Designed miniproteins, single chains, continued (3). Designs and how they scored, part 100

Each design is a single chain, and the fold is of that chain. pLDDT is the mean over its residues in the fold that is shown.

## One batch from the design tools (miniprotein)

Design m11699
Fold by ESMFold2-Fast:
Structure m11699 (fold): chain A 104 residues (1-104)
Amino acid sequence: MAERLAENARKVGEILGQEKEKIERLGELAKNEDWEGVKKLFAEWLKMPEELEELEPEELEEIIEHAAESKLDKYKIAFLIMARAEDIRLRREQERRRELEELL
């Protein structure tokens, strides 16, 4: 898994048009499961820090795998991050609402 994740992360870095050193760094961060480091790089490259902060490690791993395997372009990757972050936000809002209803 770790080697495959690192390889997929490097492919995503290539799709995002990054320099070789940055691509290699992304691969190492992913291999070491340094999700905070991965999020920081993606936030810098895509200018989407709020959306990336919403993502859990599992969602970010899925996005990396899907983007690499499906050969997504930069804009499709950005859209996927935005859509996943919004889904997580909506689920948290639903959970908060249910929690409040249970207090009645």
Scores: mean pLDDT 81

Design m11700
Fold by ESMFold2-Fast:
Structure m11700 (fold): chain A 62 residues (1-62)
Amino acid sequence: APLSAAEQAAAARGAAVRARLKPVLDLGYELGLPEAVVGEAIRAALEAGDVEVGIAVLKEAA
């Protein structure tokens, strides 16, 4: 079934946030953080809709 305009907008926003999450992944690995911590940073960024929230979680964990 086709998505509503609001659902399509939310999906597009989610895709854009996921694309921007690559720097969070890269930073987590560069800092040598456990995969579990990197996963929590990604979850926090997705929940907030802001990549900087994920980066902040990684920096606090480092």
Scores: mean pLDDT 75

Design m11701
Fold by ESMFold2-Fast:
Structure m11701 (fold): chain A 55 residues (1-55)
Amino acid sequence: SLADQIAQVQAQIDKLKAETLAKIKAGTLTPEEAEALQKQIEDLTTQLTTLEKQL
């Protein structure tokens, strides 16, 4: 369902944010990784917004 798709995208965003925070705490986050993670979160957020507009 559309609601299931929204939930899955939200879960992916939450997971990426948690992974980013873990890398920051460990001091292992590179500038390249930070840019890639930010772009992935932005792309997923755009997808989430598009799905929510279909409700």
Scores: mean pLDDT 85

Design m11702
Fold by ESMFold2-Fast:
Structure m11702 (fold): chain A 88 residues (1-88)
Amino acid sequence: MVTVTVEEKAVAKAAGGVPATVTAVATAPKEKEEKAREVAERLARLGKEAVESEDEEEAERLNKEALELAEEARKEGIEVLVGTTEAA
């Protein structure tokens, strides 16, 4: 089993420039390592764009795309977790 972790630093502009880190973790069988990495990178980027969006509608759209990507990955046996942590 392989775990891929991707972190993207973000600034929540809608919240007045609050620093945040978006973390995407993908866990998959070793034969799906490359796909797990690709999924984690895409999820982290979508999460960063959503956090940095000043438009609530755009943030919702990006979050929907991330959820759809995560669901597709799970159907292929890749477990995905995405979280956002505020930087101190």
Scores: mean pLDDT 78

Design m11703
Fold by ESMFold2-Fast:
Structure m11703 (fold): chain A 103 residues (1-103)
Amino acid sequence: DEKKKKAKEYIKKGEEYLVAGDYEKALEYYEKALELDPNNVEAYTNMGAAYLLAGDYEKAIEYYKKALELDPNNKDAWYLLGLVYEKMGDKEKAAEYFKLAKE
């Protein structure tokens, strides 16, 4: 499937920009991946990570929840959602999501 292959190439480019600290460019490539593969869980988790690193906690939560709607068994997304709530000072919600990540 050429679309899924190209979506994966866009995710890799997004990851390169994410590591470089260019969160805006990372998000552009993840959006391009979702145009080709709208249910790509990896693109949603990576968008959540980009927003988390940029300090946009509300958007990070939104995209991690979208990933979990598609794949409720994604332990990384549950763990990262816990990290967002921990950074927001909500230790109770953080503990709840960390518990879900270990199930």
Scores: mean pLDDT 89

Design m11704
Fold by ESMFold2-Fast:
Parts: sequence; structure tokens; C-alpha cells
Structure m11704 (fold): chain A 76 residues (1-76)
Amino acid sequence: SLKKEIEELRKKIEILEKALDQPVVGTEVSSLDKAVEASEAAVKAGPDAVLNTGNIKITLVGAKMRRIALEVELDL
């Protein structure tokens, strides 16, 4: 719907404004460090512990750039 498209556009603009207001480096490094730690813990838990069919969930264990399935596409 047109109304929802406009709402989505405004949200993207707000995200962009916050990204521009934030320092390009520094804060991102801290976020990456925590993401790496979480990913490493997941890997050590074992591949069987990591089973995600959601499009957003990208695991370093089994993640591939070629992982575009119909179910994943429908999820997004």
C-alpha cells in the first residue's frame, strides 16, 4: 500500500540519518566484537544446535552467499 511504502521510506531515512550522525568507526567495532563472540560460541555448540530457516539468520558455520531458498525468500 502507498501509505506503508511512505512509512517504510521514512524509517529508512531515519536509519540513514542516525548512521550519518554516528562515527563511521569505533562504535561499529564494538558491535562486531560481540557478534563475533556470539558466532564463535554458536560454532562451538555444534552445527546441530544451529538450525535457522529464517532469511535474517546467517550462521558462519553453514552460511553461504548462495543460500537463497524459496522458503527463505518467502520468509523475507
Scores: mean pLDDT 47

Design m11705
Fold by ESMFold2-Fast:
Structure m11705 (fold): chain A 74 residues (1-74)
Amino acid sequence: SEERARLAREYVRKGIAAERAGDYKKAGEYFEKAAELAEGRERAEALENAAKAYEKAGDLEKAAEARAKAEEAR
């Protein structure tokens, strides 16, 4: 549980770093990995960040999938 939460935060940091570098596809992938390790509000937030990253990458299909999962996690 503690280790999963720590790893989720690590993937969020990697996603943010990828966004700063302009690697939006990679950012979306990292935020999805964070969501797999998180629950509830943190999972929903990670999935929303993945959706935004995929939109910036032009991957509208993955953006829609991530957004749908975020709504489910609420």
Scores: mean pLDDT 87

Design m11706
Fold by ESMFold2-Fast:
Structure m11706 (fold): chain A 64 residues (1-64)
Amino acid sequence: KLVEEVKEELDKILEFRKQYEGMSEKAYENAREEVEKIVEEAIKEGKVEELLEKLREMLAQLES
C-alpha cells in the first residue's frame, strides 16, 4: 500500500534526523506520531503519491 511505503520512507528520514539532531526517545516517539498525522493529511488531500515521490527524492539526495 502507498501508505506503508510512505511510512517506510519517513522512518528512514527519522533515523537520519535522530543521528544528526540527537533526538531523545520521547522526541522520536512524538515525531512518529506526527508522521501518522502527515500521512492522514496526505490521504485526505489525495497527495499520498506526491508525498512518496518527494520523500524518495529527499532520501536520494541524502544518499548521494
Scores: mean pLDDT 72

Design m11707
Fold by ESMFold2-Fast:
Order: sequence, then C-alpha cells, then structure tokens
Structure m11707 (fold): chain A 73 residues (1-73)
Amino acid sequence: MKAEVTEEAIERLKEVWEKHTSEEEKEEIKELEKKAEKAKTIEELEELAKGYLELGLVEKAAELIKKINELKA
C-alpha cells in the first residue's frame, strides 16, 4: 500500500482504539510497557512478548522477539 499516514489519521485510529479498547486492556498495556523498560533478561523479554501477543500488539511483540534473538546470538 502506497499512502502516507498523517498525524490526523494516527489520532483518528487512536480515538477508535480508545473507544473500542477496554480500560482494563489499556492498563495492562501500560504495565507491560513499564516492565519492558525494566526488563534485563531474555526470560523477562519473552514474558513481555507473550503479554503483548495476548493483547494483540503484534508489532511490539515482534520487536521484543527480535531483541531476544540478538541476545541469543
């Protein structure tokens, strides 16, 4: 797909996500993001990646999996 994503499009997606995503899911996402900043081991990163996948944040989980692979190499 060849289209530029504008700031307005991002804000619109955020509003749709805010309306559709429950407050509990938002709190879980924030907790996982805080844990990601504190994660120091492969095991911690694996737990965070699983958490992101369960919440449907596939792109964030993929980034963590990539970091795990780099650490294992």
Scores: mean pLDDT 69

Design m11708
Fold by ESMFold2-Fast:
Structure m11708 (fold): chain A 90 residues (1-90)
Amino acid sequence: MTPSEKMLAVLQLLGRGYREAVEKGDEKVAKALAEVLQEANEMASKATPEEMDKVIRELLERIKRRAEESKDEKVKEALERLAREIEKIL
């Protein structure tokens, strides 16, 4: 998988998680995932294709930090699960 294909897989994973949270009425989880998705798109837009692996690793560290700082257990669990799935893509 190319670095760009890995980023597309990460964005697809984030979009799927967001849709599932919305469908389940998990407003706090949906908001957290929407913020991560927006951040991922912003980071990707500023990077070259060759930098995408570095961008994904930085995004992963930011997601882990968001999980650690979250006071909502459901949001924390959702972000920790997302981090594990992103690690499988890297």
Scores: mean pLDDT 84

Design m11709
Fold by ESMFold2-Fast:
Structure m11709 (fold): chain A 78 residues (1-78)
Amino acid sequence: EVREQIIEARKLLDEGKYEEAVKNMEKAVELARQRDGDSVEAYTLLAEAYAKLGKTDEAEKAFEQARNSLLERSRRRK
């Protein structure tokens, strides 16, 4: 499911449908959170979509979430 959302978001970004990409990625991060999954890529694509829309603050927040997810993944390595 998350991978399908990520693939669709990349397609939407390529097509210039940034608002639809944001909506798709928000769904992907929600699914990843529910399943304690890796959300790094979903947040990264969300940040890119926000940046394309000129929503700089939202893009910065999404990049921060992607970084936090990456760090959390590293901590779980033990």
Scores: mean pLDDT 75

Design m11710
Fold by ESMFold2-Fast:
Structure m11710 (fold): chain A 75 residues (1-75)
Amino acid sequence: MLAEAAERLREAVREDRELFEKNKEKYAEVAPLLEEALRHAEAAAEALAEGDVETARAHLAKMAELVAEAKKILE
């Protein structure tokens, strides 16, 4: 089950990265934050694949924090 969750998260991260690269100019001001958030999401997927739920949660929490910061900048 965790391996399936990791696979789904990896797929979502791949799609989000493609979308970000396609719209890089639109998100230029927050690009560093979004890149860091995507890296944390990738690390969370890897941790889930290894069965390390606590590490995955830490990375997802950091991702959410970075996305929230990017949203504040875009407001």
Scores: mean pLDDT 80

Design m11711
Fold by ESMFold2-Fast:
Structure m11711 (fold): chain A 73 residues (1-73)
Amino acid sequence: SKEEKIEELKKLLEKEKEERERLEKLIEELEKKLEEAEGEEKEELELKLLLYKISLESTELVIERIEKKIKEL
């Protein structure tokens, strides 16, 4: 059923939106830690921040794709 497919996509969209919010909070926390960090700790936090930002961008692309598929149904 079309309705069942839309419900499945909406559940997937909800999970991806929760992941986006989780990543945004982690990025904010890491940016605060970076303000006080020096040397090797700073380099590790900068790498971790970069990886979380990449994950956030990927999550946003997935959200856009799901929203587009819901509209096409």
Scores: mean pLDDT 88

Design m11712
Fold by ESMFold2-Fast:
Structure m11712 (fold): chain A 55 residues (1-55)
Amino acid sequence: AEAQIEAINRQLERRQARIDELKSTMDEKNRAILDRQAEELEQWMLEEQEKIRKE
């Protein structure tokens, strides 16, 4: 369902903006953690899209 994919994309955009904001104010160690979280978010998005395609 297209509406669910659009909702996921909006959530991804909001989370990415928050990650970018946090990266601008944190040290290198915290930035590495945020980079990992961004990668995990992308993986989560792909998994959720696959679930929607199977439904």
Scores: mean pLDDT 76

Design m11713
Fold by ESMFold2-Fast:
Structure m11713 (fold): chain A 59 residues (1-59)
Amino acid sequence: SRERLLRLIGEILAIIGDIIELEMKYEKGEISEEEYEKELAKLEAKLAELRAELRALEP
């Protein structure tokens, strides 16, 4: 549905924003490499799940 599509796009954009912010924090040395990798893995997992839902809507 269009409503579900827009919700998924919104959630994907929010995660992309979180990834950009995480990258900036890492580049500035505000977080360790271990914390960066851990948080990035969580965000990438969520993004993959949302992409799978998006593909299921428009196969």
Scores: mean pLDDT 83

Design m11714
Fold by ESMFold2-Fast:
Structure m11714 (fold): chain A 80 residues (1-80)
Amino acid sequence: TKESVEIIREAKPKIVEAAKKGDGEEVEKILDEVIEKVKDEFAKQALRTAKPGIVKAAKKGDGEAVRRALDSIISSVESS
């Protein structure tokens, strides 16, 4: 759980920055890499479930929505 949270936290700045630029493809690529790296099944499922919404927000340049979604996932994984 802690290791999965750290992986997500390390990727968060890169994902948010790509989202601010409207680069949904880069956001999807980084999310797929994070999903592959996390070993916690709950974290994998949370990321997979949130991925379509995060990519959609990123394509619109909504870095704030992407940041909030990632923070929500981190909080949920820490609570599991």
Scores: mean pLDDT 84

Design m11715
Fold by ESMFold2-Fast:
Structure m11715 (fold): chain A 82 residues (1-82)
Amino acid sequence: MEEYEREAELLRRIAEKMRELGASEELIELVEEAARAAAAGDLEAAEAADRRLAELASKDPKEAEIVLTAIAEVAEEVRAEE
């Protein structure tokens, strides 16, 4: 339970950072959907959201760069908070 909540929180932070960086609402909604699935412990839904996210990112290199940048920035923030 605790691990799922932490993963969901990280995904929510990534979605917020993606919004700040100008990601499409479609891509942001997919990350938020993955966060909700993770919080619920629904691994099938989380995996489905991850696959859809990867597929959309692979079709648009700019969206892929935004996602990777958001992940890197959130990872740095988490390390700084330790």
Scores: mean pLDDT 76

Design m11716
Fold by ESMFold2-Fast:
Parts: C-alpha cells; structure tokens; sequence
Structure m11716 (fold): chain A 80 residues (1-80)
C-alpha cells in the first residue's frame, strides 16, 4: 500500500541519518586519537585518554541506535 511505501521511505531516511551520525562520531574519535598520539609522550596517559574516548564513542553510538529504534517504532505505529 501507499502508506507502507511512505513508512519504508521514512525508515530509510532515519537509517541514513543514523549512519551519517555514526560515521561522524567515528571520524571525530579517530581525529582526537591522532592528536593525542602527537601530543602525549607518556604511554599510560595516552592509553587512559584513548580508553576514555572509546567509552564516549560507545555511549554516543548506543544513543544513536536507541534514537533510531524509537523513530522506527513510531513510524511503524503510524501504519495501524
């Protein structure tokens, strides 16, 4: 049906948006890790800061996934 087609397009747009957000998060983390490697000479401090950035990335990626899941559920409910 037309409604199913519209819902599919909306879901596709939200998935593409989430994909772009995840890509930006990953690129920003890689950029910061590169800066840290150039700036920090202490191995233990470098490892601690990289681990912190990895934890921040995981949290941000989880938030993107949760947001996508919620939006997909809203779109699917519009089909009842």
Amino acid sequence: SEKEKEAKEKIKKEEEKAKEQKKKIEEKKEEKIKELKETIKDKEELEKKIKFLEEVEEGLLDLVELTLKMKKEEIKKELE
Scores: mean pLDDT 84

Design m11717
Fold by ESMFold2-Fast:
Structure m11717 (fold): chain A 85 residues (1-85)
Amino acid sequence: MTNAERALEAFLARLPTLSEEDQVNAFEELARVLVSEVAEGRLTPEEAEALLDRALEALRPLLSPEALARVEEIRDAAIARIRAL
């Protein structure tokens, strides 16, 4: 299992115990890990985007529309950074 896959599993396991603000912060932390793994050559951009999308879909039923918009903005910023590498 990759560091990226472990980070996603840890993120998903934490979600039921976190407040909405902490869920958004946890997603931002996951996005930073995924960007780092792509930068180090341990993860492809396509794999990182797929893991971010899986995390976003797990958050979709849990978040308010306002919090979901913030998470989508974080995801888009992370993907733009990955594609610039």
Scores: mean pLDDT 87

Design m11718
Fold by ESMFold2-Fast:
Structure m11718 (fold): chain A 97 residues (1-97)
Amino acid sequence: MKEEFRERLLALVRRLLENNPSIRPETIGILMGAVDFAIRNNDLEELRELLTNHLQASPELVDKFLELVRAIHEGSEPERIEELLREIEALVEEQLA
């Protein structure tokens, strides 16, 4: 797995957390760690739980995020991973608008 893709995903997660007024700043590190662990371990059930209940991500954003994590772990072509990342980046911008 290219670490660059994981780091880009975590940067998007951080933006969602920092722009959610219901999340205490001191819990951001804990939630970031939980998301990173779920991504690295391909724990799609835990990741869905975290994105839905803690990050309050839209259902479309959650589904695309899980699709991307699965694609990375399955060794999908870089072009497909970049396409999914671009879609997720657009959904994050829409959610933060």
Scores: mean pLDDT 80

Design m11719
Fold by ESMFold2-Fast:
Structure m11719 (fold): chain A 65 residues (1-65)
Amino acid sequence: SVTEEVARNLLIVAAETESGEVIAELKGEKVVLTTKHTTPEDRKGLEKAKEMFEEAGYEVETYEV
């Protein structure tokens, strides 16, 4: 299912980020990704997560706090 695909993509992102500090919230067809880190590695991980969810058909928003 789409939910299972999203869960798998989230696990992949968590494994690949240096900090592992990416929070994903699913709201219908929209995914909100949040990270508290601003390093180049964290941003690269966030961008990869965005691409994966967009390929799955989701609209993605990203935030840094």
Scores: mean pLDDT 64

Design m11720
Fold by ESMFold2-Fast:
Structure m11720 (fold): chain A 66 residues (1-66)
Amino acid sequence: ALSPTQQRIIDAALRVFDERGVEASLRAIAEEAGVSVGTVYHHFPSKEALLEAVLAHMLAQAAAEA
């Protein structure tokens, strides 16, 4: 299970990537989530880790709704 902060970051990442593309910075995602960039790095140590978590979340939701 995800913490509320991790869920907020993933939701913000989905929104930012949809609006600005995958080139969007972790700083932009932190601003959208209402957390510090340090908080994002604490939960997701790289942009790749965040992208993996976002994709895993989307796939898990699609499977659960099927």
Scores: mean pLDDT 79

Design m11721
Fold by ESMFold2-Fast:
Structure m11721 (fold): chain A 103 residues (1-103)
Amino acid sequence: MTKEQLVEVALKTLEELKKNLEKLYESVKNLPKKFSFDNFVENKEYTVEVDSDEEKFKVLLELWIKILKTTLEAAGVEEKDLKEIEKKIEEVKKKAEEIIKKK
């Protein structure tokens, strides 16, 4: 896969995530308050414990975004493309905040 293809897939994935954030929030309610994730790029396990469904959703979204950014940076994606992806990430974060506020 080329760097350009990786950028295209990342942007498409972020757009789909933005469209499905409300469904993701609903599914997150069914997850336990304590959970672990592996970050293959940093070769680390992240363990998280949260107090609320809103915090759980926010933490999961932030972890997913961190893994995506770290993976793209490790793959050597250029700064121009990283800035475009960062703009889409900010759109996703804004939509997530709107969903949390609507509760």
Scores: mean pLDDT 72

Design m11722
Fold by ESMFold2-Fast:
Structure m11722 (fold): chain A 55 residues (1-55)
Amino acid sequence: MDPKALEALNELRKVMTIKDPEEQIKALRELKEKYKDLPEIVATLDAWIAALEGR
């Protein structure tokens, strides 16, 4: 696995500990911007944001 992808997954794990859905969505969007050069990570973050928004 790419070291940046592993770093992104560790950051995602930390975001998953956020109990407020609005704060969690905000943190996921910030991770998406930070890791925008990793399309697989962006897709994973988009899926989590969509699930939390109740799409």
Scores: mean pLDDT 79

Design m11723
Fold by ESMFold2-Fast:
Structure m11723 (fold): chain A 96 residues (1-96)
Amino acid sequence: GLSLREVAEEARRQAEERLSRGDLLGAAQLYIGAGNSLITEGIINSDAETIARGYELLAEGYELLSKYLESKGDTKGAEYYRKKAEEYRKAAEELK
């Protein structure tokens, strides 16, 4: 099967393809889905590296979601998810 690194790389590739089409929401959903899957797996297996990778994917997804919401005039939603992205990036670094 695919390694956890390959799963993350595939999610990024698919998200980049969505971004090339201007699909910020689709790209955000791909990163958030992959991130949640890795976090769940990492918690079950007590694997800090896998949890950290999941947090990095969530951070990217929430940053894209923030940009999408800002483009729709939802400034409060954009600020909320920008802060979440920042928190998950910090959480990923603290697990290294």
Scores: mean pLDDT 85

Design m11724
Fold by ESMFold2-Fast:
Structure m11724 (fold): chain A 60 residues (1-60)
Amino acid sequence: SEEQTLKRMEEAVEKLKKENPELYKEIKERLDPLLQLGAAAAIARTGASLDEILAIAAEN
């Protein structure tokens, strides 16, 4: 469900913030607020780099 997806994304973001606060800061500086949650969650879940996420966002 959408509600469960959002909760999982929030948990992933919290984990990323704890494990890699420097990368989380970079996401906040380089991405629009609407994309920050999704990008941070994707990185936390998949181990993708910020550059990979930015490339995907640019294609859309």
Scores: mean pLDDT 70

Design m11725
Fold by ESMFold2-Fast:
Structure m11725 (fold): chain A 87 residues (1-87)
Amino acid sequence: MASELGRKGDEAFAKGEYEKAIEYYEQALKVDPSNADIYVRLGEVYLKLEKYEEAIKAFEKALSIDPTNERAQVLLEEAKKKLEEKK
């Protein structure tokens, strides 16, 4: 379980340290590459950075691991809508 790295990522995200949050989440995924929740968190950081293509990719990876993850599905649709608004 990548819980400590995920928690550090969440803390960095809450502080607005988005690049640091990405680093922690990527490290968490190296420890546990099948953790759908960490991909959801990574996608949320990309949404805050307005990196919608990266957010979509992260949420799609989360859904490939856990297709029943409702949060990933909702946020994927949000990211796609935001990307369409930005042309």
Scores: mean pLDDT 83

Design m11726
Fold by ESMFold2-Fast:
Structure m11726 (fold): chain A 85 residues (1-85)
Amino acid sequence: MEEIKKLAEEAVKSDREQAKKIFMEAARLAVEKGISDEEIMKVLSPEMAGALVFAVEAFRDPDASEEQKETAVELAVDRLDELLK
């Protein structure tokens, strides 16, 4: 969780393109490590947790295309940016 928390905090401080790249990495790591939505919600703010969980759900779907995963991350980052402004 520390690695994912650090990535999420870095994404908030980054521009939109860099934030999308960081969120792709965070979502991939969460799935690889078997991190639950409950663990994400306990460690991150509600806004960041909601955005990351949305992205992670796409990465957990074995039938999801790479394009669908990229779109989910883009929507998550855009939603987070809107909520933090």
Scores: mean pLDDT 79

Design m11727
Fold by ESMFold2-Fast:
Structure m11727 (fold): chain A 66 residues (1-66)
Amino acid sequence: AAAAYLADGTAALAAEDYAAAVANFSNAIALDPSNATAYANLGVAKLATGDHASALAYFSNAAAIS
């Protein structure tokens, strides 16, 4: 379920496992493309890995759907 991917992604983000966080939040978005929380957290993971352009795009998507 999308909620399970959100929980696993959040745990990975807290552990600073940004690759696992990106994978889990991407899966959450694939199952629920209207989930603003998944886009926002994917943006945070992208910022942490230095991908500022992708982070901005994900934050913009989160703002647009919330």
Scores: mean pLDDT 83

Design m11728
Fold by ESMFold2-Fast:
Structure m11728 (fold): chain A 75 residues (1-75)
Amino acid sequence: SLEEAEKELEKYKDNPKLKEAEKLEREGLRHYTQGRYEEAAELFEKAAELLEELFGKDHPFAQRARKAAETARAL
C-alpha cells in the first residue's frame, strides 16, 4: 500500500539513492513540462532503476517512476 511505502520511505530519508531518484524525477518533470519528452523519459527511467534497486520492481514508488518513463517515451 502507499501508506506502507511512505513508512519505508521515511526509513530511507537520508539514503543517497533515494535522494538521487528524487532529483532525477524533479529534473524529468522539468523536461516534460517543456516538451522534451525523450530527455524526460531517460531521467524518469534512471529514477525508476534507482527505486527498483532500493525497493524492488513491484514497489509502488518504483512502479510509479517506471510508468512516468513509459508515458514520456510514448509522446
Scores: mean pLDDT 83

Design m11729
Fold by ESMFold2-Fast:
Structure m11729 (fold): chain A 60 residues (1-60)
Amino acid sequence: SSVQLSEKEAEVFLLLVRGESQREIAEKLGISQSTVSAHTRRILEKLGLSSREELVARRR
């Protein structure tokens, strides 16, 4: 699918597909957990997904 993620959304997306927690992603990217949550919601919306578990299928 031809979905465009921002650079920050792409960084969060890669960590999400690796199964990292909201806290771990926040620590790695130097942002707040609330910011990670906001990016996660936008990524799921752009990809047409309803949950984080669906991102596991895109691990590669």
Scores: mean pLDDT 76

Design m11730
Fold by ESMFold2-Fast:
Structure m11730 (fold): chain A 56 residues (1-56)
Amino acid sequence: MKEEIIKELQEKYGLSREEAEAIVRVAEGFAKALGLPEEYLKPIAEMFAYSEVTYK
């Protein structure tokens, strides 16, 4: 599951593996802090990836 999210972030947002892994780590910490189940990891990670590539 986590590896699939990393690959999707690389493909969709043009992120490096290191950047995608960092975003997933942040998303995991956020989800865990809020008590959210693992199925919320992907939408949270995509939200952070979008912010990273569209920062202005």
Scores: mean pLDDT 75

Design m11731
Fold by ESMFold2-Fast:
Order: sequence, then structure tokens, then C-alpha cells
Structure m11731 (fold): chain A 73 residues (1-73)
Amino acid sequence: SHMRREEAERLFERGHERADRGDLEGAIRALEEALRLAGPGNSTILTALAELYRTQGDEASAAEWRARAAAAR
């Protein structure tokens, strides 16, 4: 579990780096992988996914991820 957490943290950081460079699709893929490793209730990753989908104009997906983040606390 510790190794999965560390890998999730690395993927989360990589996702942010990709987003900063304008690679929104790559950022989303990295954060989805981080969520698989960290668990479905990780509110930080869920919130980051919502923001990325909003940034690329997918308001429907952004709203879904935001609702999941709110439910996860």
C-alpha cells in the first residue's frame, strides 16, 4: 500500500506538470491512474480531475467529478 501511495503521488505530480505544459489529455490520464492507485475516494485527485475537465470545456464531466469530490470529503 505504501508503494501504491508513492506511485499515486508521482502520477499526481506528473499530471500537474503535464497540465502546466498544456497537455490536458496527458494530465487527465495521469490523474486517472493516480486515482486508481490511491482509491476512488481521494478528494484531492477528484477535485484536480474536475478542474482539468472544466479547463478543456467538458463541463458535464467536470460537474460529475466535482460531485464525487464533494461526496468523498
Scores: mean pLDDT 86

Design m11732
Fold by ESMFold2-Fast:
Structure m11732 (fold): chain A 57 residues (1-57)
Amino acid sequence: SSMTADQQLTVLLVRARRAELAGRHDEAAALRAQADALRAQGARPAPSKEAAELAEA
């Protein structure tokens, strides 16, 4: 499914945090770099409840 920039940013931030907590720092850094690019374009993260729903879409 197609995601909006806000939805994509939210998913990237959730995945980056999980990667960091798992000790996958290189993966977390790459995901954060993608999230920063979306933020530079004006994207904003959704609440965690919506993030969980979007991750299933």
Scores: mean pLDDT 74

Design m11733
Fold by ESMFold2-Fast:
Structure m11733 (fold): chain A 93 residues (1-93)
Amino acid sequence: NEREEVLEKLETLLEIAKKENVDPIIIERLERAIELLKKGEISPDQAVGVLWFGLLILVQQGIFTPEVEELIEFVRSHLKTESEREDFEKVLK
């Protein structure tokens, strides 16, 4: 189930964000995305966009763990266009 898979990845990202003391506004956005995904109010593709955003924040703060690398690979595998892939890779620099 794609929704359950994306939900698990969002919950993993939220746990990392809380542990690494990321901005509370970012944490609230991740928690809201999890609630909306559980209710079916956002699509799995929209939730992958939230994963991308959260990963950007972690990478910009220098947070590179095996769990973060796994989440990056998950987002890469779910990007729909070459342009989206190029934009994602530019941020991981």
Scores: mean pLDDT 79

Design m11734
Fold by ESMFold2-Fast:
Structure m11734 (fold): chain A 91 residues (1-91)
Amino acid sequence: AAEEAKRAAEEALEAARRGDVEAAARAAEEAAKAAAKAAAQGSAARGAGGAIAGIGGATGAELAARRGDAEGALRGAEAALAGAELAAEAA
């Protein structure tokens, strides 16, 4: 779950970097779903912070991408990846 969130966040970041707003939005949506799944599976307090940050970043990226805000999508995807990495490290 945490590794799935990380992979989806990386895909969102790559799509945002190339200006593919539709692909960035889809990858960010998958990252948010994977991060939510990781949070639901992990009851450990130290992993929960990373999972919450990952969900927030991925959601932000999706919303920014849907609005055509490539910079916002990039920042959100970077935050999602950082959160997913923290969640995976805590597991």
Scores: mean pLDDT 68

Design m11735
Fold by ESMFold2-Fast:
Structure m11735 (fold): chain A 74 residues (1-74)
Amino acid sequence: DEKLKNLKEIADEAEANKDYRSTAEAYLEIGKLYAEKGDNDKALEYYEKALKYAEKAGDKELIKEAEENIKKVK
């Protein structure tokens, strides 16, 4: 999936630049794509990564979005 590959590259580049908000946003989108495919295990993995980086970014709205998506796939 080219979109998944591109989002993973975006997450890696953002993390390398300490852009934790963009890193969290990219992982959140990856999680949503896996959830759409019915892969809840992978979706959970990426939502938990999104939460970690959202917390590093101090973005309360992004933290909330990651937590709500985690609840949907647990």
Scores: mean pLDDT 87

